# Designed miniproteins, single chains, continued (4): the designs that were tried, part 63

Each design is a single chain, and the fold is of that chain. pLDDT is the mean over its residues in the fold that is shown.

## One batch from the design tools (miniprotein)

Design m14172
Fold by ESMFold2-Fast:
Structure m14172 (fold): chain A 94 residues (1-94)
Amino acid sequence: SLQELIEELGELARKEKLSREEVEELLGERSEVAGRAARLRAEIEALKAAGRLEEAERLARAAAEGAEEARRAGLSDEEILRRAVEAVEAARAA
């Protein structure tokens, strides 16, 4: 969760003596992806509620395929989430 990331980064900053700017940059990057993921989940749920099931399923499949490709490439959990988010955004734009 975003709260867990904030706590982990705060602890890391104390141990590694990171500058305030470095901590804000790391938090910004991670919070940006998490925010995008939350918005896309809300959009998919709204499509389901509106009865637009085919469109909701198409976006959900794009997320699953993007995540699976990233997993096969041996990427981190954070990068898997980023690739899934980007796949949904690309599918939505098409």
Scores: mean pLDDT 70

Design m14173
Fold by ESMFold2-Fast:
Structure m14173 (fold): chain A 70 residues (1-70)
Amino acid sequence: SAEPTRLSAEEKEAIRKYVLEFARKYGFPLPSEEAIEEALRWLDENLDKWDGSGPRRAVAAEIALRSQRP
């Protein structure tokens, strides 16, 4: 069941796929599953503060990629 103020399971899967595709497309190291889960958790906790001015998937990509330190 979807939470009224949370990302749905479908949205989380879409964001996860977007982050991985973004990393591949722009030549970044693929983020770990833990980094992606951390980004999704941050979005879920801060969804109330998001003004909708940009795509949540882009924010998730930035957070997940910051977790990669080659």
Scores: mean pLDDT 68

Design m14174
Fold by ESMFold2-Fast:
Structure m14174 (fold): chain A 100 residues (1-100)
Amino acid sequence: DDAERVRRLAEEELKKVESLSEEEIKEILEEQLKAGVRIGVPKELPSPDVAVVRSPVKKAEIYTEENEKLEVEYQFGGEGVLRDGSSGGTGGIILTGVKK
């Protein structure tokens, strides 16, 4: 079942990012915010050849270089894709919100 294979690839990529330590997650979030990474989950079109899995929304407290406290909402994400004889997966951290 190709849908099951795509989902499994997405779940494997999700598990990789979930294995990051709390400190590593915090550093990634701080770097993403400093780089001006787009906040929010993109609207996805359903496809039988693509699966996206996400963790529940998590919160982290980070401090800016100006000692301002930010409450950051994020999800772990995993994506799996099957295309004509090839397969691939990607994982990452998705910023879903920032609150002062």
Scores: mean pLDDT 70

Design m14175
Fold by ESMFold2-Fast:
Structure m14175 (fold): chain A 66 residues (1-66)
Amino acid sequence: DFFKKRTSATVEVNGKKITVTVSGGTLDSIAQVLRDAVAALKEANQTATATSPDGSTATVKIEEVP
């Protein structure tokens, strides 16, 4: 899809730096892959990526800030 955009945002919460990268289909598919990535992150302990059938992706990474 040649209109596909990739964006990222970083937020600092509770001494942790959280980076979220999303690439896009619809708002609903982006929201779903973000939820899936966050759920997988709890089991994977640092980073997780989820992909939907429309090609939307979300990657969540956690880094500790001293």
Scores: mean pLDDT 69

Design m14176
Fold by ESMFold2-Fast:
Structure m14176 (fold): chain A 89 residues (1-89)
Amino acid sequence: DEARRREIVAALRELIARAREQGLPEEAIAYLEEALKLVEAGAPWEEFARKLVEAHFIGSTAVNKPSAEEVARAEALAPALIRELVEAL
């Protein structure tokens, strides 16, 4: 669905702009930019969702230094978050 991809591209561009404004680390922004490229290239939604999850974890780490336990818990949730994102698309 090209209309859905255009909608997501617009939303991602806005999200990237907000991330830069909020001072998120360039590494997290790079993952968001990779997600944008995947959507524009027509890649599978699962690949896109994975990049969004990666951006989220990197951004969270930069804002508040999590404990090793918190990092392990977040990594354990990644497959569920990817599934939720794919189901929403």
Scores: mean pLDDT 68

Design m14177
Fold by ESMFold2-Fast:
Structure m14177 (fold): chain A 92 residues (1-92)
Amino acid sequence: PGVGELMRRAAEGKGKELAEYQLSIDPSNAGALMALATALAVEGRLEEARRLAEKAKSLLDLSNPIDKKLAEAIELVEQGRIEEAIRLAEEA
């Protein structure tokens, strides 16, 4: 599934374990970091969500239109605007 789909599953409480598993294999997996940040934001763990979101953003290539859109989605997660973040990531 795409990053937006992973974020949606994480927000529903279904994707957190998958995101954690993916990060145990590759700690620089930006999609998994975004999904885990989304899950933590939904749980009200906003400081932890923000740290993961900042790490994910640092791994993106902002010259790439897809990654630029994902960076905008991460900023929405940092603001607690989870549904808007997921929708934007699904468009990426």
Scores: mean pLDDT 82

Design m14178
Fold by ESMFold2-Fast:
Structure m14178 (fold): chain A 66 residues (1-66)
Amino acid sequence: AALEEARRLGREVAEELIKQGVKDYTEIVKAAVEAVRKRFADQFTPAQLRALELAAIEGAVEVFNK
């Protein structure tokens, strides 16, 4: 559930930034990671947060490549 939510969040962040005209891949990825940290930092360990960050990056990449 949490990994799926993080991937979805990464997709949503990427879609919104691209809609706003942001084209820098690194900027989009950083925003997806920051969104996950804000949403989940108080609920999970650092290792679990790393997995959620990677899921969000995966979601952002899906949007960026299509």
Scores: mean pLDDT 80

Design m14179
Fold by ESMFold2-Fast:
Structure m14179 (fold): chain A 64 residues (1-64)
Amino acid sequence: SWVEELDKKGLEVLADPSVPLVDKRSIVLFYKNIGYYGPFEKYLEVLSEEDTELRKFLEDALKE
């Protein structure tokens, strides 16, 4: 389904260390604007102890 495709592609981009933070934030904002948060929740699980800045941005996006 398109939802599974969005989930997979969003997580792949967010988990890719070669993707700049600005592009990751653009993807997060895109998903926020369409009301789809699944990839953010999954990415928070892997980032909880590693990337404080991106983790806070994802938490703020999910909170609002």
Scores: mean pLDDT 66

Design m14180
Fold by ESMFold2-Fast:
Structure m14180 (fold): chain A 78 residues (1-78)
Amino acid sequence: MSEEELREEVDIALATMELALAKIAYKNGMDKEEVIKWYEEILKRAEEIAKRASGPVRRLAQQVADEAKKLIEELKKE
């Protein structure tokens, strides 16, 4: 594993954790606009990783991006 490959794996793991934390934060009363901004940052990072990565890391990055998009759209409807 190269430093670049490890960095991509760490980046997507952190994005995955942040997505879960943001969902919990919203459920516990975090401001909607702050949660949307957090989801948008996660989305941007996941899309960037998906463009650079391959195989399982790309698939995970795309899943994180798709989930973030869905959560942003759902919150904007509320």
Scores: mean pLDDT 82

Design m14181
Fold by ESMFold2-Fast:
Structure m14181 (fold): chain A 86 residues (1-86)
Amino acid sequence: MEELKKKLFELHAELQKLVKEAIEKAKKENDQKKLDEINKIMQELDQKVQELRDRYDRGEISEEEFVKQVIELLEEAIKKVKEVLE
């Protein structure tokens, strides 16, 4: 669990850094489409994390499974944000 929490923290930090860079780049380019894409990526991530949290609160999944699935969602979001940066 501790290693999973460390990975979760590191991925969250990476995502926050990439989102900041992508937003700054999109603003500099005056690219509303890129801003909209970043917002959609983050909204989708938030919705999926909330669905997992609801399942955890209902006792349908363990804390370990919750953390593991959030890690997967963060990795997907990071890949999508990197595509916006390219």
Scores: mean pLDDT 85

Design m14182
Fold by ESMFold2-Fast:
Structure m14182 (fold): chain A 76 residues (1-76)
Amino acid sequence: PLTGIRYKYLPTLDGNLLLMSSNPSDVPETKTIALPEGFEFAEVRAGNGTVTQVGDKLVLTLPPHDEVVVRLRRKA
């Protein structure tokens, strides 16, 4: 159960969310995550890999044994 991209949301005091994600596997992994209602992609804060928003979804591609921290903001 520890293969593929794992992720967790952390609320911030400014009303935004941090998406903490990691790839514990030995191969590059891609995961599509539905954005929480009312949130959109803001920025990559730390880590390696690529993050792309496609409609209401985020596509995460992480190298082996790597992680990405993504900031999500509330839609206006």
Scores: mean pLDDT 80

Design m14183
Fold by ESMFold2-Fast:
Structure m14183 (fold): chain A 71 residues (1-71)
Amino acid sequence: SASERAIANATATLRTSTDPAHQLSVLGSGARSLAEAGDVEAAIEIARAALELSTDPRVRAAARRLIERLA
């Protein structure tokens, strides 16, 4: 499905990119767009992946806020 592909693509980007700006764009364009389209579970899954894979405090804070808003 489109959501499955979005999760896979976002997770791959989070694993391969160490750039916090790129990781933030995955949360902004990927996870938030899925949430706005009504796919809240996929958005939460991407945000949780960001918390697991990123060590950057800004990325982790953005992911936590997204989970708090959607859960």
Scores: mean pLDDT 81

Design m14184
Fold by ESMFold2-Fast:
Structure m14184 (fold): chain A 88 residues (1-88)
Amino acid sequence: EEIERLKKEAEEIKKKIIEALDNNSPFSEIKKLLEELVRLAVKLSKLSLEAGEFAGRLIREVAKHAKEKGLEEVVEYLLRLIVEAQKE
């Protein structure tokens, strides 16, 4: 199903973000991954409530990991992306 495919894509992007955060990757690279995760979250939320909740959990996991590493710029950028996405 389309939902299962998008969930898998979102999980893969979340994993890439966590790895990039752990490896101190450039913020520009992290931003691109965050943008892709939020884009997938928007698509999932349009398909079902459960799929949107799943994507929301992945976003919260990324935010928690970034906070634990003291990467406030990543958390702020992620929140900005979410706010912009909610205007849709």
Scores: mean pLDDT 85

Design m14185
Fold by ESMFold2-Fast:
Formats: structure tokens, sequence, C-alpha cells
Structure m14185 (fold): chain A 80 residues (1-80)
């Protein structure tokens, strides 16, 4: 497995955890709508880059992680 793809998978896993934490914090009233919107924008920008990497290297694991992030972003958008 390419080292860059491994690094991108690690980044994707960290982002998934960060987004799950943000969703929980938002539901608990600990995160503002503005902070949530900033997180959504950040995640969308990373999705573009990670998806391109997954397509270039034909990496199914990275593509699966990208789809999970897209699902979390959609959940966040529905909450805001």
Amino acid sequence: KDELVKADIELAELLIEKLKTAIKAYKEGKLSKEEMQSMIEYAKKLIEKLKKRAEEFNDEELLKKVKEIEKLVKEMEELV
C-alpha cells in the first residue's frame, strides 16, 4: 500500500472521529451553529482532496472512508 494513501486513510479516520464528536457536542448544545458550519466547510474541502487521491490510487479503503465522511457531513447539514 502506498505511504501517501496510508497517511490519507489515517487523516480520514481522524476526521470521522472529529465529525462524530462535533455532532455529539452540537446535540448537547456545546457547539454553535457557526462552529458546525465551519466544520462542514472544512470537511467538504478535505473530501474533495481525499476522493481524488482514492480515485488516482484506486484505493477502496480510502474511498469507503470518504463515503463515511460524506454521510456524516450530510447528517451535520440536516442538523444546522
Scores: mean pLDDT 84

Design m14186
Fold by ESMFold2-Fast:
Structure m14186 (fold): chain A 60 residues (1-60)
Amino acid sequence: SKAEERRKKLAEKMAELQKEFQKKHPVDPNASFDEMRARTREVVKKFNELKKEIEKEIES
């Protein structure tokens, strides 16, 4: 089903994105609260963009 394909693809792509983001922007234990917040917002933004792309691809 398209729903199952979407779920699987989203999970795989989100895992890849998270690994790549961690590699490019490793967590600094001495990072300020503002820096951590900015990092979290960037990750959320990328996840939302990824969700839209996958929905577009599956619906196509």
Scores: mean pLDDT 76

Design m14187
Fold by ESMFold2-Fast:
Structure m14187 (fold): chain A 73 residues (1-73)
Amino acid sequence: EVEEKIKEVEAFLEKQKAAVEAEIEAAKKQEAGSSPNSVKLKEILQTNDPKTAAEKIKQLALEGFKKKLAEKA
């Protein structure tokens, strides 16, 4: 149930992490108008390396999901 959901989200985030890392690298190299929708995302991209930024984004997503689970309990 909840454990299964966490596993699915984690697997999804792992796949997303690779895509996000590539996206950040491409955005940094081009310095193009790849605009994140949120100020937080922009700050993460601006402040951190692609590797660190992708990891932080993954952590934020996991934290939000786990917080919802804790509230349900």
Scores: mean pLDDT 62

Design m14188
Fold by ESMFold2-Fast:
Structure m14188 (fold): chain A 76 residues (1-76)
Amino acid sequence: SYGEALARAVEEASRQPSVEAAAEVVKRTAESIGATVETRETEIDGRPVLESEVTLPPTPDNPEPVTVTLVVPVAP
């Protein structure tokens, strides 16, 4: 399911050493499920955090885009 794919992407991204590496994990997963993604880097007390907005593809049962926000802290 899309939710399972995104959950795995968050787990993998959280283990990356940088926001750039984490963003690549999320982007690859979004592309694999036909979703679009916008990423933003932010910082809390000098620690990098990745914020991603993933827009799922429309389906016959839901023609409106569904956006999921993912917040992933990365290791220093």
Scores: mean pLDDT 77

Design m14189
Fold by ESMFold2-Fast:
Structure m14189 (fold): chain A 84 residues (1-84)
Amino acid sequence: MELEEKFKNSTPEEQAELWLEYATKLLDKFEKEWEKYHTKEEALEILEGWKKDLDELIKTSPKPFQEAAEELKKRVEKLIEKIK
């Protein structure tokens, strides 16, 4: 709720920074804790889903979000390779 309100009142560059910070925190938590909640197959399916979502963001979003999504996609791809 608070993050969503801040996001709506931000510039596209600020929105991209907030989104990247939040998404990076979620990815870091997933990397550390996925084994507690998911099988390898489930974890890979989730990460491949995030990769597809990031590809869509890169194609459809303003440039600051494209750059943030590309950065996060590289991290997702590295984690996929680590789990495989």
Scores: mean pLDDT 76

Design m14190
Fold by ESMFold2-Fast:
Structure m14190 (fold): chain A 87 residues (1-87)
Amino acid sequence: SLEEELVERVKKAFDEKLKEIQKNIDKYTASEILKELGEVADKVVDEFAEKHGLTPEERARLRRLASEVLVDYLQKNPLLQKLIEKE
């Protein structure tokens, strides 16, 4: 589905951004990582919506899905979970 395609794109974008952050992970707070991943999620949703000519209702649903993916990603990633516990 369109939603499943977006979820996979968001996860892939998070993985790529986290690889970049990992080079200096000890210098990042959980809040800083959350901000960076949130910006990535917004960009992916906007680009996906433009590419697929989505309605405002569809775009709003995908923004909610991207937010849920971000929360799950933070909670299920051991590296990010460790940073959250320290902050």
Scores: mean pLDDT 79

Design m14191
Fold by ESMFold2-Fast:
Structure m14191 (fold): chain A 89 residues (1-89)
Amino acid sequence: SMKALKEEIDKLKKQIKDKYSSSSPEFNDDALAAIDNLVKKKQYKEAAEVAKYILKEDFKKAAKIAAKAGDIPSSLHIISAELAFEREK
């Protein structure tokens, strides 16, 4: 259901904040912006999938899901997050 998907997305966003708590604000802002943009477009299933792949550090798959959903801005946010994450390694 849509309510269950929204609750899952909120839980996944918290998991991203917790996992990447030591990462740059740039990483967290870009990663969360990608998810929020998909939610704004009511693409809840795609938002949840993007969040799951970000948690797996599979940014390439997350970006592909956003792009396939027609959300190029979110795909670019994910690429920006990946670049920030790579700079911290």
Scores: mean pLDDT 79

Design m14192
Fold by ESMFold2-Fast:
Structure m14192 (fold): chain A 99 residues (1-99)
Amino acid sequence: DEELERRRRERKEELRAIIDELEAETTNPKLLAALAAARAVLDGRAPASLEERELAGLGETAVELRKMGVSVEEIEKFINSDPEEQEKFLKELLKKLAE
């Protein structure tokens, strides 16, 4: 279906544009690595290791946070937080968006 293919292309282009914006705005090494890993997955590259898979997941989360209007500075803090603090941040953000 041509419409399904178009929607897939549009989603990929939107995600790439957000990655490009975040890369231009951040100097944080961990966030840059996460964005690079997410871009590779978006381009059809399978993660070569568990660490690359985890980085890609963090990069995908950073893109979603940006779509929700979270600042680059807050995304940088999120990426550098421990997993428990990351979970707490996401739960608090989702509650605010549901209100």
Scores: mean pLDDT 81

Design m14193
Fold by ESMFold2-Fast:
Structure m14193 (fold): chain A 74 residues (1-74)
Amino acid sequence: SPAEEELEKLTREIEEITNDESLSAEEKFERLRRIVARAQAIIRAHPDLPRSLLERLQKAVDEAVARINAELAA
């Protein structure tokens, strides 16, 4: 579905931001915040989205948050 394709795209964007060495931790956080807000809007509009897709998104967000926190602590 278009919603599934958009969430897969947003998940990839989170992974790209997490590994982008040209971005500061603060820039990564701001971009992550905007992507997460968009993902949450899609999830609220589409309650029947596959659980596996939601789990992949959550894992990507958790890994991004961990990386940003590590960069801010360094």
Scores: mean pLDDT 88

Design m14194
Fold by ESMFold2-Fast:
Structure m14194 (fold): chain A 104 residues (1-104)
Amino acid sequence: SQLDRDLQEIQAILDDLEAWEKEGEEGEKKLKAYSGNIREAGFTYQLWLEGILNRAVAATGDKERADEIRRRMRLLLEQAFSTDDAYYLFKEVLETLLGLLKEI
């Protein structure tokens, strides 16, 4: 399903971020580049995440939890678009959404 693809895509990004965190100085360069990408493509990332969240709501009917995740996501993304360390805030959003997807 599309939700299975969404779960795999989020997990792959989280796995990459966690691997880079363990690579020392080379990993730090990759995380900084990724933070730059988040800031430049913020609107695209927001639309992508909102799309996943809407599909999860349609599958589970858990609108209240989805609304809570959406509020947290929007606040974290707004902060991420304004900081050089955007990746860790974005990671929190992805981890929260992945948790929801794993319960479907």
Scores: mean pLDDT 81

Design m14195
Fold by ESMFold2-Fast:
Structure m14195 (fold): chain A 80 residues (1-80)
Amino acid sequence: AAAAKQQIDAALQQLKDLLAQLEAGKISLEEAKERLDAIVAQLQAIARQNQDNPEVIAYMQQKEPEIIAIGQRIGDLLES
């Protein structure tokens, strides 16, 4: 559980870092799309590996609103 929670926190931090790089103009839209896809794939892999772990599922659900909000903001910047 602790390792999976750390992986979720790391993925969320990667999303925050990607958003900051996009807002600062330090990353191309193409590179940003590739990084977003990689982070999403990482989160999906964590979810699949922990489907039978209620503690990890609850932690992911708790972080979901923040992940969605950051992902939506990144998406808006990529479409601008």
Scores: mean pLDDT 84

Design m14196
Fold by ESMFold2-Fast:
Structure m14196 (fold): chain A 65 residues (1-65)
Amino acid sequence: SEQVEQLAQEAVEAENEAIRAHIQDDLAGYKSALLKAASIYEQLGDLEAAAKAYRAAGVPAPVVP
């Protein structure tokens, strides 16, 4: 659906923002962008991609009980 495509694009843009922040040595921006990507992947129901983004941000992935 269009909504899924838009969310997927936003996740990619957030990951690119994380790369840019990392190059600029902006640790806060890097973590913020990765957490944004993780949140978008959760909205998509892609829990594996969300977990990878959380791990890259240095935080444990949320688990669904």
Scores: mean pLDDT 79

Design m14197
Fold by ESMFold2-Fast:
Structure m14197 (fold): chain A 114 residues (1-114)
Amino acid sequence: SPDEVEAVKALIDEIAQVLALSPEEKAELQTFAEEVLSKSPNVRQIEAISKASELLEKAQKGEALDKLEIAKAAVLAAIGRSEEALALLEKIAQKDPSLKPIVKLVKEFLESSA
């Protein structure tokens, strides 16, 4: 819906600002979000959990997380409406507190776009 597209665009703008994404990275994130929105709710939810789990495993191994991959995981959790993916992102933010604003944005999106 137009309201859903506008909410997702606002989320992408906020994530891009927090993570200091380049214009090219922000454009890639927008294309990724459009692809996610074309998928069924069940597929979105599975992919959200899978992506967040992958990033948590990397964080637990002490591997550096790519900003665009973090942004994609956040967008997937939000559009997929996945409380499980949000919980995994919260665990990542416990290891890297700089990501707490991203977790807050996803949580606010889930609470406001029911």
Scores: mean pLDDT 86

Design m14198
Fold by ESMFold2-Fast:
Structure m14198 (fold): chain A 70 residues (1-70)
Amino acid sequence: LTDEEIDKIAAELSKILGISPEQARALVRELARLGVTDKEEIVKILLDTFNISKEQAEKAADVIVEALKK
């Protein structure tokens, strides 16, 4: 992933999760570093990390999966 691709994903995630773009960028980098591409695992991480709904976590996970599996 390029820094520009991470910035684009982070901007979308910050809107979905209600977090700062800097926090969203850190999240994307960490998930990429860990090699996490499974939607169910990402949803679990998001629900454990943020006070969000399951719908928000699933929507955010779809964005992350699409970005990391390409």
Scores: mean pLDDT 79

Design m14199
Fold by ESMFold2-Fast:
Structure m14199 (fold): chain A 81 residues (1-81)
Amino acid sequence: MPSLDELIAELEALRDKLSPEAQAKLDAIVAAMKEHEGTPLAEGLKEALLEAVRALKAGDLRGAETYLRVAHAELQRYKAE
């Protein structure tokens, strides 16, 4: 499995393919994963980032942005609790 830093490096290389809104969600997700390291939340966010990278590499921009949006929504629900 790639490390978080490797995964972020891959996403940054593909960042120009994402909308500004999706880029902002990605930044929030990365910050939360570092803050909540070792929690089930961080593991779920990491899996969503892996799926986003796979979608981007396959040319599925809509799918990648959907994975980031869902992960960001989970993060916002967690913060509201």
Scores: mean pLDDT 78

Design m14200
Fold by ESMFold2-Fast:
Structure m14200 (fold): chain A 55 residues (1-55)
Amino acid sequence: SARQAQIDRAIRAYNAFLANNPPQAQVDASRAAFRQYLRDDLGLSDAQIDAILAT
């Protein structure tokens, strides 16, 4: 689905950011912003977001 493709692209972009080994403060800020995006823009539940971000 278009929504699943959008989620997959967002996760891929976030993982690409992490692959550049940014400082922990930038990781923390980016994780918070990504959580906000997944919740508010993509409408994912807290449980779904936690599963994506937990590892």
Scores: mean pLDDT 80

Design m14201
Fold by ESMFold2-Fast:
Structure m14201 (fold): chain A 72 residues (1-72)
Amino acid sequence: SIEENIKEAAKKALEAAEKGDYDAAASAGGVLAEAGEKLKDEKLKELGEEIAKAGEAGDYEGAAKKAKEILE
């Protein structure tokens, strides 16, 4: 389901952030942003974009916080 795919991507973003995996965190954030766009969910799109930018910048604490917002 779409909800399961979003939860899975958010979990991957969180795990990547905790491991310092720059490419995986950015990739998962991109998937979440695309999901938000397709669902017309502005909040999900913005959180996904912020996760991707945090991953690219090496700000994994920031990425983890945004991923947790999606999981809650």
Scores: mean pLDDT 81

Design m14202
Fold by ESMFold2-Fast:
Structure m14202 (fold): chain A 70 residues (1-70)
Amino acid sequence: MKSIEELIEELLRLYLETRDGFVNLGFPESLARRFAEEIVEGTLDYLVAKGEITEAQKKEILAAIRAATS
């Protein structure tokens, strides 16, 4: 199983790639950031539902990604 640190790194990459992808399609950066956050949060919700992480770990990962992207 991936560590929390590895999940933060991978989901931060997913966030940045998703944001940049939507910007490249002509979406405003603010909307691209929203879509990227929704995809990351949905991914974390799925991992919680599968029992791979806890709700507390989801909150920690989201806080870390928000801090890195603000």
Scores: mean pLDDT 84

Design m14203
Fold by ESMFold2-Fast:
Formats: C-alpha cells, sequence, structure tokens
Structure m14203 (fold): chain A 133 residues (1-133)
C-alpha cells in the first residue's frame, strides 16, 4: 500500500541521516559541534542573545530519533543553523570558523551522495508529498 511504502521510505531516510551524522561526529573537525556551546567556557557573556536557538550534532541526533526530522532537506537546514550559530559567535580568523566551513562542505558532500545513491526521484517526491500533507 502507499502507507506501507511511505513507512519504508521514512525508515530508510532515518537510517541514512543517522549514518551521515555518525560519520560527521567521528571527524576531528566535529569536536566543537558535538554538544551545545558552553557559553561560560567560551567567555562570551551575551552568547545567549547572539544565538537564542543553539544547535549541535547531539541535538540533531535527538530530533531524528524523536521523529521530528523526516527529510534530508530538514537535516540540511539544521546543519546550516548549527554552522551559522558558530559563525555568529566567532570572528572569521578564529580556527573554529574554518572547522565549521570544512565540516559543512563534508556534510553536504556526504548528504548529496547518500541521497543520490540510496533514494530514487520517486521516493523523494512521495516523501515531499507526505511532509506537505
Amino acid sequence: SKEDEIKEILEKVRRLLLEILDELEARPEAAPFRDLPDTEALGIPDAAEIVPNPMSLSKIRRLIEEGKILTPEEFRELLAQMFNNWVLLFPDDDPRFSLAIDLGIEAERRLERAVEERLSDEELELLKEYKES
């Protein structure tokens, strides 16, 4: 049935996103992004005003596991939010800025390849229709 087909696509996407997340978390460049920023340790007293909605790899994992992220596009958006948060906290000459750029490029490459190799255009269309319903 169409309902069973959608359930299979959702589980397939969930596994795909978690596998990419595991691969990103294993990279040394991921170290600053694994957990939510410790604003006291960073010495930035207004960090909560600069970044009111902080994001991390661990928070993204929780959202996937709780079924709050269903699509590759939502995953991409949360990764972008995470990297943009770090860009707002640090000047462009901070080493963590370059780590954010490098991890972001790697994340996009892995996501694009996984989507191309593991999801058909038909499955992506059905997933979009389900999300919009």
Scores: mean pLDDT 82

Design m14204
Fold by ESMFold2-Fast:
Structure m14204 (fold): chain A 61 residues (1-61)
Amino acid sequence: MEELRKEAIEYIENRPDFTEEQKKILLELLDKAFEGDNKAAALVGRAVKNGWSVEEIKKAI
């Protein structure tokens, strides 16, 4: 669903607590999630919920 993907992208982009680097890596994982990568989907959800740093996200990949 294209609208759902756009909403998810906007949510990540509008997070004031995330740096541009965090947003970039989260958006890359989100793209993989919408391509059917369940691991990426779970990781994006956890990272967004917990406010993970770039280093924390990279360690989880």
Scores: mean pLDDT 78

Design m14205
Fold by ESMFold2-Fast:
Structure m14205 (fold): chain A 100 residues (1-100)
Amino acid sequence: MTEEIIKVLEEFSKKILEKIKEALPDKPEIADVLEIQFKRLLEAIKTASLEEQLELIKAFAEELKEFAKEYIKDPKKLEEIFKLIDESLEKIEELVKKGL
């Protein structure tokens, strides 16, 4: 189960970082900060229980939405990013539900 969650997070990380780079092409340091935060999340997930993994991912998703609001001023691009966050969170919640 944890391996499947990590796979979803890695795929999500690649997609969200690409979207952030496309939205902020003149601020590559923003994507770099997010990449570091994703690496920290993945390390925390490896040592956490399934319940703790879900809580960590939910907290990260909320922080990521607030971060995106701060830097992305295009409403359409912000909406696309929020949709990607929500879809990835739903996939992880379903995996945790099946693992419990």
Scores: mean pLDDT 81

Design m14206
Fold by ESMFold2-Fast:
Structure m14206 (fold): chain A 89 residues (1-89)
Amino acid sequence: MSKEAWEAIDLAAEGRLEEARELALKLDEADAEFVLGYVASLGHFLAMAGRYEEAARYYRMAAEMARALGREEDAEAFEAAAREAEAKA
């Protein structure tokens, strides 16, 4: 993984999602796929913890990354997850 991919992960883990998103969208495909997996997992765990507002933000970042990678079905799934989390927040 590149240094930039690890920086994006660290930013996402700290809740600095705007900075994490801008960095993640500039990554190479392989690095972007890894960061997408991490961000989606964080969104899932936040939703399981009842932290729905935060979960929605992570899911929206995951949707943007998935769409940038050409993964339309994954992007739609993450957008649906974000809408469900927003409805519960």
Scores: mean pLDDT 85

